# Designs tried in a protein design run: designed miniproteins, single chains, continued (5). Part 58

Each design is a single chain, and the fold is of that chain. pLDDT is the mean over its residues in the fold that is shown.

## One batch from the design tools (miniprotein)

Design m18000
Fold by ESMFold2-Fast:
Structure m18000 (fold): chain A 77 residues (1-77)
Amino acid sequence: MSLVEALVRWAERQIDATLAEASKTLSPEEQKALVRRTGEAAIRAARLLAEDHLSEEEVERLVRAIREYTERRIAEI
């Protein structure tokens, strides 16, 4: 597994865990807002964790993959 793949998988787990908890108590609109915020936080954290270890192209791929996953999960709400 590449570092990009590992960080994407980590971010997907954070998003899924957040949605699982949010779906118990929050409205659909609040769930969407929290999932979107979690996706952006995961991107920020992944970039910090990977500092100087990823190429520009790998960072773009990482950000795109996390954002696409976030929007897909939001669409399912």
Scores: mean pLDDT 85

Design m18001
Fold by ESMFold2-Fast:
Structure m18001 (fold): chain A 98 residues (1-98)
Amino acid sequence: SHMEEKVRKIAELFSKFSKEVWPYLTSEQALLLATAHALLMSMVIKTFLLNASEEEVKKMIEKFIKTMQELIDHLEKTNPDVAEKAKKTLEEIKKIKE
């Protein structure tokens, strides 16, 4: 389905992003990444296994994006170069959501 394809693409982008940023994270930033990962896994399970509505999945994507933005805001204070790469990934995710 259209929503399954969007969720799959978001998961692939997040996997790449996580691998790139993980070595540079403070404990607080690592918790934000873990929170984003948990939201993504919930979204995957509900979309592919539990037949969640498009509205429910869209709300989960919005929470995921908000958590990613919080992580980026924290990264700007500690690793601005890593934050810039993170911003590009988040903008790509936002385009997929649309």
Scores: mean pLDDT 83

Design m18002
Fold by ESMFold2-Fast:
Formats: sequence, C-alpha cells, structure tokens
Structure m18002 (fold): chain A 59 residues (1-59)
Amino acid sequence: DEVLNGLRNMEGEVVTAKGLAEGLGKSQSAVSKALKKLVKEGKVEYVPGKGYRLTEKEK
C-alpha cells in the first residue's frame, strides 16, 4: 500500500492527509480513505489536531 509505505518513510512522524497526498501524487480524499482503513487495521494512529502516524508495531 502506497499510503502505508509513505508513512514508513516518515519514521513515526505525524503527517497530514493533505501533505501525504501531495507527496504521493494522489487526491486528499483517496489518501484520507486509505488512512481511515489503516487506522481500523491498527497499522496507523490518528493524532487529533495533528494528523496520522504509524503505530509502534509497524516501526
């Protein structure tokens, strides 16, 4: 998954859906949907007011 790999490259840093979409050349809507699915799978954590990061298990 391109979104998950993009987050792995950030090495636990918090990134916004917009910033990740711009980096991957995808729409913000597509990236936001992928991030929400990854949060349900426990691979990504949502940080209120800041964005998304990999869970410790995926590091």
Scores: mean pLDDT 76

Design m18003
Fold by ESMFold2-Fast:
Structure m18003 (fold): chain A 66 residues (1-66)
Amino acid sequence: MYKFEAIAKLPGWTDEELETLKNIIEEIVENAKIEKVSKDTVRFEMEASEEKKEAAEKVKEGLEKL
């Protein structure tokens, strides 16, 4: 199991929007955990199998570019 961590700046995102994003990510990876670091910054922790590793890497890249 591969572990990925991403920090995204999501100013103005509500807790409901963050939960929706988490659910979308969980369709791609085995597990996803979100932690609100500040009002505008969210930390994502993801775990992926070998088969989902590339998809998880793309999710991380996308989140970090926000």
Scores: mean pLDDT 80

Design m18004
Fold by ESMFold2-Fast:
Structure m18004 (fold): chain A 78 residues (1-78)
Amino acid sequence: SAHAAEATALFNSLSPEARAKLKQALMKAARSLPEPHKALPVEILRRAAEEVRKSEKDEEVAKKAVELLEARAKAEEA
């Protein structure tokens, strides 16, 4: 899908630091859920985007990471 292609392009443009931040945010999002094994992938992606917004002080890194997570969430919903 177009959203999956967009997410892949965004991921490939990220710095190693931004990729590490995405992995950390995804892990925190999964652990914050009361029943992570029952959660839809889109819910984890949306919570990860919220974690990036709260924790990342570099606005440009945060914007790129959130954009990727939202693109992946749209691909999962399609």
Scores: mean pLDDT 69

Design m18005
Fold by ESMFold2-Fast:
Structure m18005 (fold): chain A 124 residues (1-124)
Amino acid sequence: SHMEELKRRAKAILAAEVVRRLKLSETETEILAGLLPGVTLSLVREAEKVSLEVLKELPLETRYELFAEVVVAVATYHNVKVDREEVLEAVRNGDLSLFEKLRPQIGERVVETLKELYEKILSL
């Protein structure tokens, strides 16, 4: 469906922003893409050319869900297990304490990247 395609592209766009900000290698990008359902390395590369403003086409709740999936994928990449529903609830409520809890496990640069991305998707 059109909505399914938008969601898949939006996940790739969010992943591309993480890749760009963290300066991930090709191999790291491929691993991260593999942790996101429906996302491939090729889709992330195509998404690098696309603005985050495409997410305006999605309801705010859907943007929260997609961002939560990206947070889970990034945590998993760092061998940290997080519950998707707990992440989604924190994102919906603006509860940034989850990111502070993750900071010693995934690193300051990764946490700041996720927080900056969160602020951008809220301001769309």
Scores: mean pLDDT 87

Design m18006
Fold by ESMFold2-Fast:
Structure m18006 (fold): chain A 98 residues (1-98)
Amino acid sequence: MSQEELQNERVKLLAASSNEEKQAFLEAINYIRLMLGANNEEEAQQYANKAVEAAKNIQNQDLKQLLVDEAKLLAQTAKTDYIKQAALKTAQELEKLL
């Protein structure tokens, strides 16, 4: 899925979601995106763990799927090995919440 397609689905699902789920989703996606700027493997792993923890507060399966897709996209596009590995692990842990 493209970044544009993910953004469009995100806007639709957030409009229909509770404030609590919106905050959990925005927090999780923010941590996934912060992995792009991670300075080392430990920092990337910390963001991965925080994204997964935030996602546990989401009940909507479609919002969880968007987080999985975002993490998979990051794993495919990341040029740094430790970011790619952290993103892959994030996607795997998020899939367990589906």
Scores: mean pLDDT 81

Design m18007
Fold by ESMFold2-Fast:
Structure m18007 (fold): chain A 85 residues (1-85)
Amino acid sequence: MPSQEQKEAIINALREAARAARAGDFQEALEHLQKAKELLENSDLPQDLKDVLLQTLEQAERAVRAGDGQRAALLAQGAIGLLEG
């Protein structure tokens, strides 16, 4: 079963990614997004939720690579909302 600890670890990585993206630290943002993706792939979350979150994280990585820190931060925050709601 997905533990609260698994969700909190993913949320923490996403919060750090959003902070780095807003600060323009795109390398650090990518590192945190990659960590969130690895934690998500290895989690016991429902498959439907994993699919939506993985797609959102891939969009966030593309936004960072395009230099769009605001879009990346919004996508990371959206992923946090899905995990909390």
Scores: mean pLDDT 86

Design m18008
Fold by ESMFold2-Fast:
Structure m18008 (fold): chain A 70 residues (1-70)
Amino acid sequence: MVSEKEKKLIEFLSSFLRLGEDDPLDEAARALLRDLLRKFANHELSDAEAATLRNVRDAARYMAEHVDVG
């Protein structure tokens, strides 16, 4: 089940990246996500980890489990 934290992160990332929750992450969206995580969460997203993030929902789950952004 999707946690409340994941649900809020999906909504936030959808707004931030201007994508739907099931929309694929294009190259620009991945660049924005890497920049967000590096600058505001002090987290470096590896190429292998980035490859597992196919859509906004995957990115929100990753952030909920591995990154403290607030």
Scores: mean pLDDT 75

Design m18009
Fold by ESMFold2-Fast:
Structure m18009 (fold): chain A 75 residues (1-75)
Amino acid sequence: EEEAVEETKRIAEKAASHPDPDVAIAFLEIVAAISLLDGNKEAAAVAYRTLAELARQHGDEELAEIFEKKAKELE
């Protein structure tokens, strides 16, 4: 569980560093979906928080609120 959360953070950091923000967001959405299918809500929450931060950095506050809400629902 904790190991999976740390691995998700590492993957999220790599995805977030992609030069195309649309690709970074799409990749992280896939990571969140896979984490949920695997039953790891904590890892999915990490991915959604990273998605919210990326959306804010690119000026999409509405999308950021959606991802932040998804992350909170998993806690």
Scores: mean pLDDT 76

Design m18010
Fold by ESMFold2-Fast:
Structure m18010 (fold): chain A 67 residues (1-67)
Amino acid sequence: SALDKAVELLQKQLGLSREEALERVKSAARGSTLSPVTRRVAIAELQKLGLSEEEAREALEEALKEL
């Protein structure tokens, strides 16, 4: 899934545990619901990790479903 890809990239690039990486994506997902600007920022941060815009959007939606 896009969420699993985001979690794996955070673990590999930032040295986070799986739980820490998942919480970071969930935190970004919560922020993304506040405004169109915070949503764009969350997408851009995930794209910097190596996700496409579509994958970043899907990862945020998947993370919101786990809240």
Scores: mean pLDDT 83

Design m18011
Fold by ESMFold2-Fast:
Order: structure tokens, then C-alpha cells, then sequence
Structure m18011 (fold): chain A 92 residues (1-92)
């Protein structure tokens, strides 16, 4: 899990910098992406998936996870979006 999350953070930060975000905003947004992914990985682990990383990489398994626990997935997404909006607004 940690190796996947570290790679995701690095790739997200690099992409955000390419899109023109500041280093500070890109770092914080990339951190939020990794936090969202960690929450989803822990949820998949709790539900008994053998490979939580594979669940996030497979669109069908990701859909199954959302259908099994829609309130928990939506809560993780809502927290991510709220914090992301606040960071982008602060850069304005």
C-alpha cells in the first residue's frame, strides 16, 4: 500500500505542476489524492478484498466497492472535494 500511495502522490504532484498550480498547492492537492486513495484502500481491506490496490486499479471492482458502501465512499469523496476546493480558492 505505501509504495502505491507514494507513487500516486508523486505522479499527482507532477501532473498538477504541469497544469500550472504552484508547488505549495500541487503538494497539498497531491497529498489529498493520496489520503483519498488510502481511505479507499482501507475500506476495500475491511470488506475482505484480497488485493485492495487492484480494487482501485480495476474499474469494475471500484464500482463494486462503491455499490457495497456508497455512504462511506461518498463521505471520503466529499471530504476530498471540500478540502481541494478550499486549497484552490486560497490560491485565488
Amino acid sequence: MEEFLERLYREAKEELLRLGYSEETAEELARLVAELARGLLELAKELGYEDPVAVLEDPELSRELWEKEPERVNALLAAYLERGRALVAAEE
Scores: mean pLDDT 80

Design m18012
Fold by ESMFold2-Fast:
Structure m18012 (fold): chain A 60 residues (1-60)
Amino acid sequence: MKADVLKTSDTTGIALTEDGRRGTAEIDEKNKTVKVTLDDGSEKTFKIIDEEGNLLKAEE
């Protein structure tokens, strides 16, 4: 699954998954990963595949 993450700080963001779910994101720039907590309480870890300013593109 893919997700778009809008950075709110160097370590936090707002996530939108390709299936339309929203969540909060914890960004680990050193490991190029982002941990997303979705509205249903589920947690998923994504890999950062691209960065466009404050927008991160991520994939499982």
Scores: mean pLDDT 83

Design m18013
Fold by ESMFold2-Fast:
Structure m18013 (fold): chain A 82 residues (1-82)
Amino acid sequence: MEELAKELVDRILKAISKLGEEMTIEQIEKVLEEMYGPEFAKKVAEKLKEKYGEKVTLEQVKEFLEENKEEILEWWVKERLK
C-alpha cells in the first residue's frame, strides 16, 4: 500500500514538474485528467484549490501529495475500478 502510494506520488510529481516551478491548478487538472481520468483530476484539483488557491509551486504540490497520499491512492483505485 505505502509503496503504491509513493510510486503514484512520484509519477504525478514527475509529470507536473514539466509545467515548471509555478503553475495553475487548471494546468495540474489537465495533466492529471490525461493520466488518470477526469474524476481523479477534479478531486485532486479541488483539494489543491482549497489549500493553496489558483496557483501553486512545485514544492507545495509535493507537500500536498505527501500529506494526502492515502486519499489520493483511494481516488486512483476507485477510478480504475470503473
Scores: mean pLDDT 81

Design m18014
Fold by ESMFold2-Fast:
Structure m18014 (fold): chain A 87 residues (1-87)
Amino acid sequence: AKEEVDKLLEEIMKIAEENIKDEKLLKEIRGLAEQAKKSTDPEEIKKLVSEIGSKIYEYGLENPEVPASAIHRVLELTGKIQEILDS
C-alpha cells in the first residue's frame, strides 16, 4: 500500500514540476510531499495529498496554459491514493 501510494505521489510531483512555474508554490508542494513520504499515518497522508491536489487544481484554474489533461490526471491520482488508504 505505502509503496503504491509513494509511486502515485511521485507521478503527481512530476506533473507539478512540469506545469507549475511559481517557485514558492512548488516549494510548498514539495514540503507537503516530503511529509507524506515520511508519514505512516493514512489519515495524515490523505490530508497532505488532498492539499497537494487542491493547490495544483487552484493553480490550473488561474493558469490556462496548464493542460486540462494534467489537472485531470492529478485528480485521478489523488483519488486513487485516497481509495488505497480507505481500504
Scores: mean pLDDT 85

Design m18015
Fold by ESMFold2-Fast:
Structure m18015 (fold): chain A 95 residues (1-95)
Amino acid sequence: AVEDMIKLAIESVREVAKELGLELSDLTIYSLAGWILGKLKVPLSPLELIMTAKNALEIVLGLGIMAGREGAEPSKEEDKKIVKEALKRLLEKLK
């Protein structure tokens, strides 16, 4: 289910950040999880997610999905490394 993919993406970002010794805000974690989901082209409308958002975390998740679908990369090198490694872990968890 798409909801399971969202949870796995968020968990993968948190795991990688912890291993790198980085304390990321929930906004950053959800944004980077969105980048991963967008890159995977999950069947989830980022615009609908943003329009129905109940909090800032859902908005940044949707924005991340849009950016990831367009093939854009995060501006910070640390964020790029997190996205790359978290994506690998997410794909392994889907097996």
Scores: mean pLDDT 81

Design m18016
Fold by ESMFold2-Fast:
Parts: structure tokens; C-alpha cells; sequence
Structure m18016 (fold): chain A 68 residues (1-68)
């Protein structure tokens, strides 16, 4: 589910502050299902830092042309 993916993303990015966690949530909510899977694939083989994840999310949002 979306909530499970969000919890996993927060854990794997090692988000420390509530502001970082809320930012991840909002960015994830803006992504379609395919884009969410691409972000999770980035995290799958090893933990990714917040910068790597935020860069990927920004790229996917840019490709979409519209925040969803």
C-alpha cells in the first residue's frame, strides 16, 4: 500500500526530522505508481541517502510535468 511504501522510504532514507519525513510524504504523494516503484528500486539494493532520493523524486516530477 501507499502507507507501507512511505514507511519503507522513510526507513531506507534514514530521515531524522519530522520535516524530512513530511517532505518525503508530500513528494511521494505527488508521484504516480510507476514513479513510486522507481524510487523504491533505487532504495532496494542498499539504503539511499535523502539527497539521492530527493533528486530522483524531483526528476520524476519534472518528467510528469504535473504534480500528482
Amino acid sequence: SFEELLEKAVELTEAETEEQKEWIRRMFEDLDEESRLEVMALLSPKPADFIRVSTKVTELRRKAGVIR
Scores: mean pLDDT 67

Design m18017
Fold by ESMFold2-Fast:
Parts: C-alpha cells; sequence; structure tokens
Structure m18017 (fold): chain A 90 residues (1-90)
C-alpha cells in the first residue's frame, strides 16, 4: 500500500481520538516530509494523474469519517504541494 494512503489513514484515527485540526495538520506535514526523504523515488515515479486520483480518494475517505472540511482541505493541499515540489526538483 502507498505510504501516503497509510499516513492519511493514521490521520483519520487521530481525528477519531479527538485530535485538533492543528495537531492533525502538523502530523501530516511532519510525516509527509519523512516519507519524501525516505521514499522520494516512489513519489518521483508517480504521474500527476496518479497523484490527483490518490488525493481525491483520500479526501473523500476523510470526509466520510466526519473530519472537518478545514482539516481535509489544509492537509491535502499541503501534501499536494510537497509532492509537486519533489517532482519539480527531479
Amino acid sequence: MGALTELLREAVERIKEGASSEEVSKYLIEKTEEIVKEGAEKLLAATDQDLQELLKELREALEKTGASAEVVSKALAYMAELVQKVKDEV
């Protein structure tokens, strides 16, 4: 399974446990940076279409879990920006 998918699943668990929007966003930022450093080759091999499909699926999953639109929007926007930055630097 993709590291980004596993990361967002973990974020959903934190939301269910009552974590704040700030805590979830910080967690996603920190863990996404770790994934980029350790698994950059996987992100660099992905197409823009594959990444957009993944982000859409993960957004829908987060919304279905009752996560706030603010948490979903900010977290996914940051992840998309970071992935694009890594891809642009290849």
Scores: mean pLDDT 61

Design m18018
Fold by ESMFold2-Fast:
Structure m18018 (fold): chain A 111 residues (1-111)
Amino acid sequence: SELEKVKEELEEEFKELDEFAQELVPEMQKLYEEGAKTPEEALEALKEKYIKEGNIEKAKKVGEILAALRVGREAVEKGQDSAEFLKEMKKKFEELTKKLHKEIEEEVAKQ
């Protein structure tokens, strides 16, 4: 029951990110055609594009997807699914998201 509650909370928090990620598929495909070899490289390039355009909102959402991808990869590599482990991964995601959001705001402010 505790594990199910944590899963429901995470699914609800990531719902908007999943919907936005689906909208990015055509732009991600173009980045792969332009030489991006991994989803992380494509997302990083897309984040930089939105920063240069001054689109803070889209840059932050791309940053959140990048954070989710990195934390999700770590979770899969560790192969754990306990409630405590999922809470730890959620905390890492929130901390990485805050760092990326701050970096994006600082980069846009310098332009």
Scores: mean pLDDT 77

Design m18019
Fold by ESMFold2-Fast:
Structure m18019 (fold): chain A 96 residues (1-96)
Amino acid sequence: GPLPRLSAEEFLDKVEAELEKEGIEVLEREAIETPDLEEKKRRVREAVELAKKKNALPIFAATDPEIRELADELLAEQGKEEEANRKKKAIVLVIE
């Protein structure tokens, strides 16, 4: 059966609180609810680009396997060039 889901907002609140305990500033957080897979993909790409511009760590939570795979690919593409995912800044995106 599906795991019990927190609301997207409750999940964002918990993630932000946990990151703040570690001294990580959440620059932007958003929850997206859309049946459009291409819009979900576009939002993931935009969040990765924004994170690069702001020297921040992109953090994703998604239920679609294609969206998860895309997020993983884009994060791998960032490589070791910015090993400092200890940037102390994050952008959080929840995709439903």
Scores: mean pLDDT 72

Design m18020
Fold by ESMFold2-Fast:
Structure m18020 (fold): chain A 77 residues (1-77)
Amino acid sequence: SKEIQKKLEENIKEAQALVAQAQASTDPAEAQRLFTQALATLTMGLMLAYIEKDEESFKRIQEEIDKVQAIQAQLQA
């Protein structure tokens, strides 16, 4: 539904804001905490998309998880 699509869009937006904060942080411990929170947020969105059988949103959130993990790995290298 459009209501579920809006909730999933807000979920992605919240996670992206957390990633931006992590990338801007000068504290490695704070950055790691923010990345963990972003991944937790996206995982909840992934579960909602799965329950709602929204395959498009499920794939989109999974791609966002992959992007966040790649960014985190580059910053920890």
Scores: mean pLDDT 87

Design m18021
Fold by ESMFold2-Fast:
Structure m18021 (fold): chain A 73 residues (1-73)
Amino acid sequence: SEEELEREITRALVDMTLALLVAAGKISPEEADEIRRLAESLSPEQQVAFAKALLKKEGPITLEEARAIAESI
């Protein structure tokens, strides 16, 4: 279904984003797990906006900053 495809694409986008941020040293793997849980509470549309906001952030990202970004969406 379209809804299933949208969820799969969105999940892949979030997972790829978190993997890139860990590889770049911007978040720890431990923080990535917490940020993934934050993303899972958002709609697919909000998850895309969240991923884009995280990728635009320069330097390290704290869990508190990630939470604030999620709340602003």
Scores: mean pLDDT 85

Design m18022
Fold by ESMFold2-Fast:
Order: C-alpha cells, then structure tokens, then sequence
Structure m18022 (fold): chain A 84 residues (1-84)
C-alpha cells in the first residue's frame, strides 16, 4: 500500500540522508504535494508546492555528496514538471 511505501521511504531517507530534519522535510513536501493533488492541483502545482521542502533538505544534507546528488535529481525532476 501507499502507507507502507511512505513509511519505508521515511525510514530509508532518515538512514541515507543521515539527518532526520532533512528526511522530515522531504516527507513533508511529499505530504503537501499529495494533499494538493487530492484537492485537484495539476502536476506543476504539486511540484511547486513540494520544491521548497526538497531545496531546504538539500541544504541540510550538503556535506553528504551522495545524498546531495539524490536531492539534486529530485529537484531537477520537479523543475522539469513545473516547466512542462
């Protein structure tokens, strides 16, 4: 289920990011995006809502190059959705 996937994702994000606040920001961005989508928001609107949380998470995790790369890829995907 989606609930099980989100729980596992948070656990893995906390472990891989090495920073609980960064993991919480990523999950919060996803939660806000899901809520907007349920309210009828477009993919671009959902991405615009999620983007600031991922940018803050990247800033918190900047000293970890592997994590920074992952978050940069997510940010690029969100920016592409907004630009489409």
Amino acid sequence: SMEERLKKLKEKLTEYLGNEEAAELVMEGQRRGIQAALAGASNAEVAEIALPAFEKAKELAKDNPEVSKYLEEVIKELEEIIAA
Scores: mean pLDDT 78

Design m18023
Fold by ESMFold2-Fast:
Structure m18023 (fold): chain A 74 residues (1-74)
Amino acid sequence: SALDERRARAAAELRALAAELLADTSLSPQQKGQRMEEAVRRLVRELGLDAEGLAVLTEIAAEFSRQLAAQAAA
């Protein structure tokens, strides 16, 4: 369905951004977190995601936050 395609697209775009931000060496951990938070809000708004789509993005953001915390501790 069109909704399933929008959910899949949002998840793929957020995962790609997470990978780029984790590899980035110019941004602070705080700036990286802000970029991810803004991306989640933008994707939900622009793609009209439902609760299931939001739940997937929240899970991706949580995994990113765990990896970002590990980088900040190093």
Scores: mean pLDDT 87

Design m18024
Fold by ESMFold2-Fast:
Structure m18024 (fold): chain A 99 residues (1-99)
Amino acid sequence: SKEEIVEELLKAIKEKDVKKVVELIKVLETLGWLDEEVVREIAKALIETKDVKFAEELLKESEKRESIAGIKLARYALRVLKEGKNPEEEIEKLIKELL
């Protein structure tokens, strides 16, 4: 189910399992399950890691696997965590870019 995949993805983010995160994002993207609520939950979980290196590895893996949503989510995390951008302003831009 959508809910089970989202829960598994949030757990993978907490565990910093880059390959599993990208795989599950790609599954949600392919099935059309990346709605606004899901994107906001993923974005929040990524920022809560406070891990720039994880976000950089997520971007690289997303590019390798050609996950458009993964690339955009990783770039969002880097703008907030590495560049110090406002997470509330950047999430609104991300939602418009993904949806």
Scores: mean pLDDT 89

Design m18025
Fold by ESMFold2-Fast:
Structure m18025 (fold): chain A 94 residues (1-94)
Amino acid sequence: YEDVLKILEELAKFLIEGLKNKESYTPEEYEELLIEILKKIHGKTYNREELEEYAEKFEELVKKAPEEFKKKLEEIKKEFEKKVEELKKEREKE
C-alpha cells in the first residue's frame, strides 16, 4: 500500500490539473499522462509497445463509456484526493 499511496497522490495531482482544462482535451495529452502514471505504478520497465497498446485500449474504453462513467470518474478523483490528503497528514505526523 505504501507505494500505491504515493502513486495515487501523484496521480491525483496530475489528474486534477488535467481536469481543469477538460473542455479542450486532446487524446495525446491524455495518453501521455496515462503512460507516465503507468510507468510510476509499475516499478519494472514495460515495453513501449505494451504501454501504447494499453493506452489506446484505455482511451477507447473511456470513449465508449457512457457520460455517467465520465461523471463518476470525476467524483472518484475528488474522493481519492481527500483520502490522499488525510493519509498525508498521518504520515507527516511521523
Scores: mean pLDDT 50

Design m18026
Fold by ESMFold2-Fast:
Structure m18026 (fold): chain A 77 residues (1-77)
Amino acid sequence: NPLSPEVSEAIGKAELALLSRDGRGAFEYAKKAAQLAPDDPDVLEYAASTLRTAGGLDPSLRDEYLKAAEELRKRAE
């Protein structure tokens, strides 16, 4: 099934945040996408990857973001 407009919007906003090197924004929108599509493994893998990248952009929150990414990766299996 195609992604809902809400999931696509969250993914697009996460991508824009990464391009702007906004780690916190990328974290928030990636988590929103995962919350909107909790059983979609492709969305969960995208969100996990985005959170890993966001962790590299904000070292002060890196451990929080990497933990969230690992939890999403496990759910995508």
Scores: mean pLDDT 82

Design m18027
Fold by ESMFold2-Fast:
Structure m18027 (fold): chain A 82 residues (1-82)
Amino acid sequence: MKYTIEATVTALETGATVTRTFEANSEEELEAAVQATLEAGVALGEETGATTIRIEVTVTDEEGNVYRGSAVGSLEGLRALA
């Protein structure tokens, strides 16, 4: 099954935002998209000096079903996961 993943990462103290789009055809590609999203959050936090990062994810499957999720975490927590 093919997934299209749109991830929006926001540095909450500055309002700076980065959006990444991924396509995944396998579990390994989904894991790579998660890793890239966490790394984008760490990079944005380090560049802006923000300590709190929001990640919002929209996943669309090839049948057009849409799944949404969001999380807020510390930069240090994201760095530990990336």
Scores: mean pLDDT 81

Design m18028
Fold by ESMFold2-Fast:
Structure m18028 (fold): chain A 61 residues (1-61)
Amino acid sequence: SAMREEFLRELEEAMKRLDEEERKKVEELIQQIKNAPASEFGKKAVEALEFLSEVTEKKLA
């Protein structure tokens, strides 16, 4: 879906701010989102956003 494709593009842009290990984790989450059924997409998207939020907070601290 267009919404999923746009979200995945946003995750790819966010990866530019991450180190190698963090990028590998986001890549794993991207693959899970790509393979998730529509019913699970929202939950997987939230997991990815929570991870990015935690990583961003630690880098700013």
Scores: mean pLDDT 77

Design m18029
Fold by ESMFold2-Fast:
Structure m18029 (fold): chain A 91 residues (1-91)
Amino acid sequence: MKTILEKQIEKLIEKNKDNPELAASQVVLLIRFAIDMKLPDEEILELVKYAFELMKKYNFPQEIIDKFKETVVELLRYHGYPEELIEEVKK
């Protein structure tokens, strides 16, 4: 499952590289889907880190990356994730 989601994240970012806001919002929905599917915490963290890495690789504006990070942090808090995992996402 994680590998399929990573490929989908890459596809969303590549296809929407000229619209970073849309790409970021679609990736947030994919992360939400992974949470709803109850993927292990470590796999959720890996997907989030992979998305950050790709956004940086594709030179997304820092404002978009920051908004993405904030939205993911809010989602993780809403779903009761440990603060230690949330702090890893903030890095």
Scores: mean pLDDT 82

Design m18030
Fold by ESMFold2-Fast:
Structure m18030 (fold): chain A 95 residues (1-95)
Amino acid sequence: MMEKLKKLIEELAKATVEKDGEKAEKLLEELSELAKGLDREQLEELMLYAYYELGKYMAEAGLPKEEIEKILEELRKASKKLAEAFEKGYEEALK
C-alpha cells in the first residue's frame, strides 16, 4: 500500500511541475481515496515524502529561486516539517 501511494505522489509531483492539471487532479483523487485507510503516522510519512518529491521535481524543472522561497514561506506557516522535507528534496536534486 505505502509503495503504491509513494508512486502516485511521484507522478503527482511531476504532473504539478509540468502543469498537467488533468493528470494532477486524477492522481490527487486516487491518493485521497487510498489515504482514507491510513493512520496519522502513515499520513505524516506520506506528506513528508510528497513535499520532498515536489521539491526535487521543482529543482529539476529549474523553477526560479524566488518561486521556491514563496513556496517555502507558505509551507513554514502550515508545517515546519513539510517545509524542511521540501527544502531537502530541492537541495539534493541540485547536487
Scores: mean pLDDT 79

Design m18031
Fold by ESMFold2-Fast:
Structure m18031 (fold): chain A 64 residues (1-64)
Amino acid sequence: AETTVRVRPIAGTDGRVEEVYSAEGELLETTVTLPDGTVRVYSGKDAAKAAGAVLLAWSESMAP
């Protein structure tokens, strides 16, 4: 029932990653806000994997 929220800023930008954990430490939901204002929400077993993939895709899209 009780959850813990962790917020990780993307350094030098307005982007952030918000992770919601259960009382048991299970990752329940990840919300990724990209610097362009795009918001993506991932739930359940794919939350950690999907959030990492989105953050990497954003990083690569900003590379020259």
Scores: mean pLDDT 70

Design m18032
Fold by ESMFold2-Fast:
Structure m18032 (fold): chain A 61 residues (1-61)
Amino acid sequence: MEVYEREVDGVYDVGVTDGVVAGSGSGATREEALAKAEADFERNKKVLEETLAEGLKKLLE
């Protein structure tokens, strides 16, 4: 995974990606922003995996 960080006026913006799925978060601290970005990434990854699995199962079975 790659992590991108920026700070603007005391707000931290963090993005995380594996090249296929991405997540982002912002917060008053780097740790808070990173935790939110990781949570967003896991949510997006789960949705993609579930959608692909159900789609393939429906088409092939």
Scores: mean pLDDT 78

Design m18033
Fold by ESMFold2-Fast:
Structure m18033 (fold): chain A 98 residues (1-98)
Amino acid sequence: IPELLALLSPGLRGILEVQVQILYPDKSLEEMSVEELAEVLLKMAQVNPEVPQEFADWIQALLDSGTLSEADLARALAELARLMGDEETAERLESLLE
């Protein structure tokens, strides 16, 4: 988790920190598990109409599988970064999948 979080842009990290405070007010971003971060991403996708429903459905399926990995989380963060126009962050996160 800390290595993955270090690859985030300040902007994407800031957005995630706000969502973490909404869903888990007593936790910092670094204290989040893979599953908890995936729940944060799902909530972000659900409240932002600009994020495709397919992305939200994909994250929900990963959570429902019970086998969510750090690699799955990295891929989800990369896709979110790309949807937000942050291609450099998406490429850095995708490098963890190789």
Scores: mean pLDDT 76

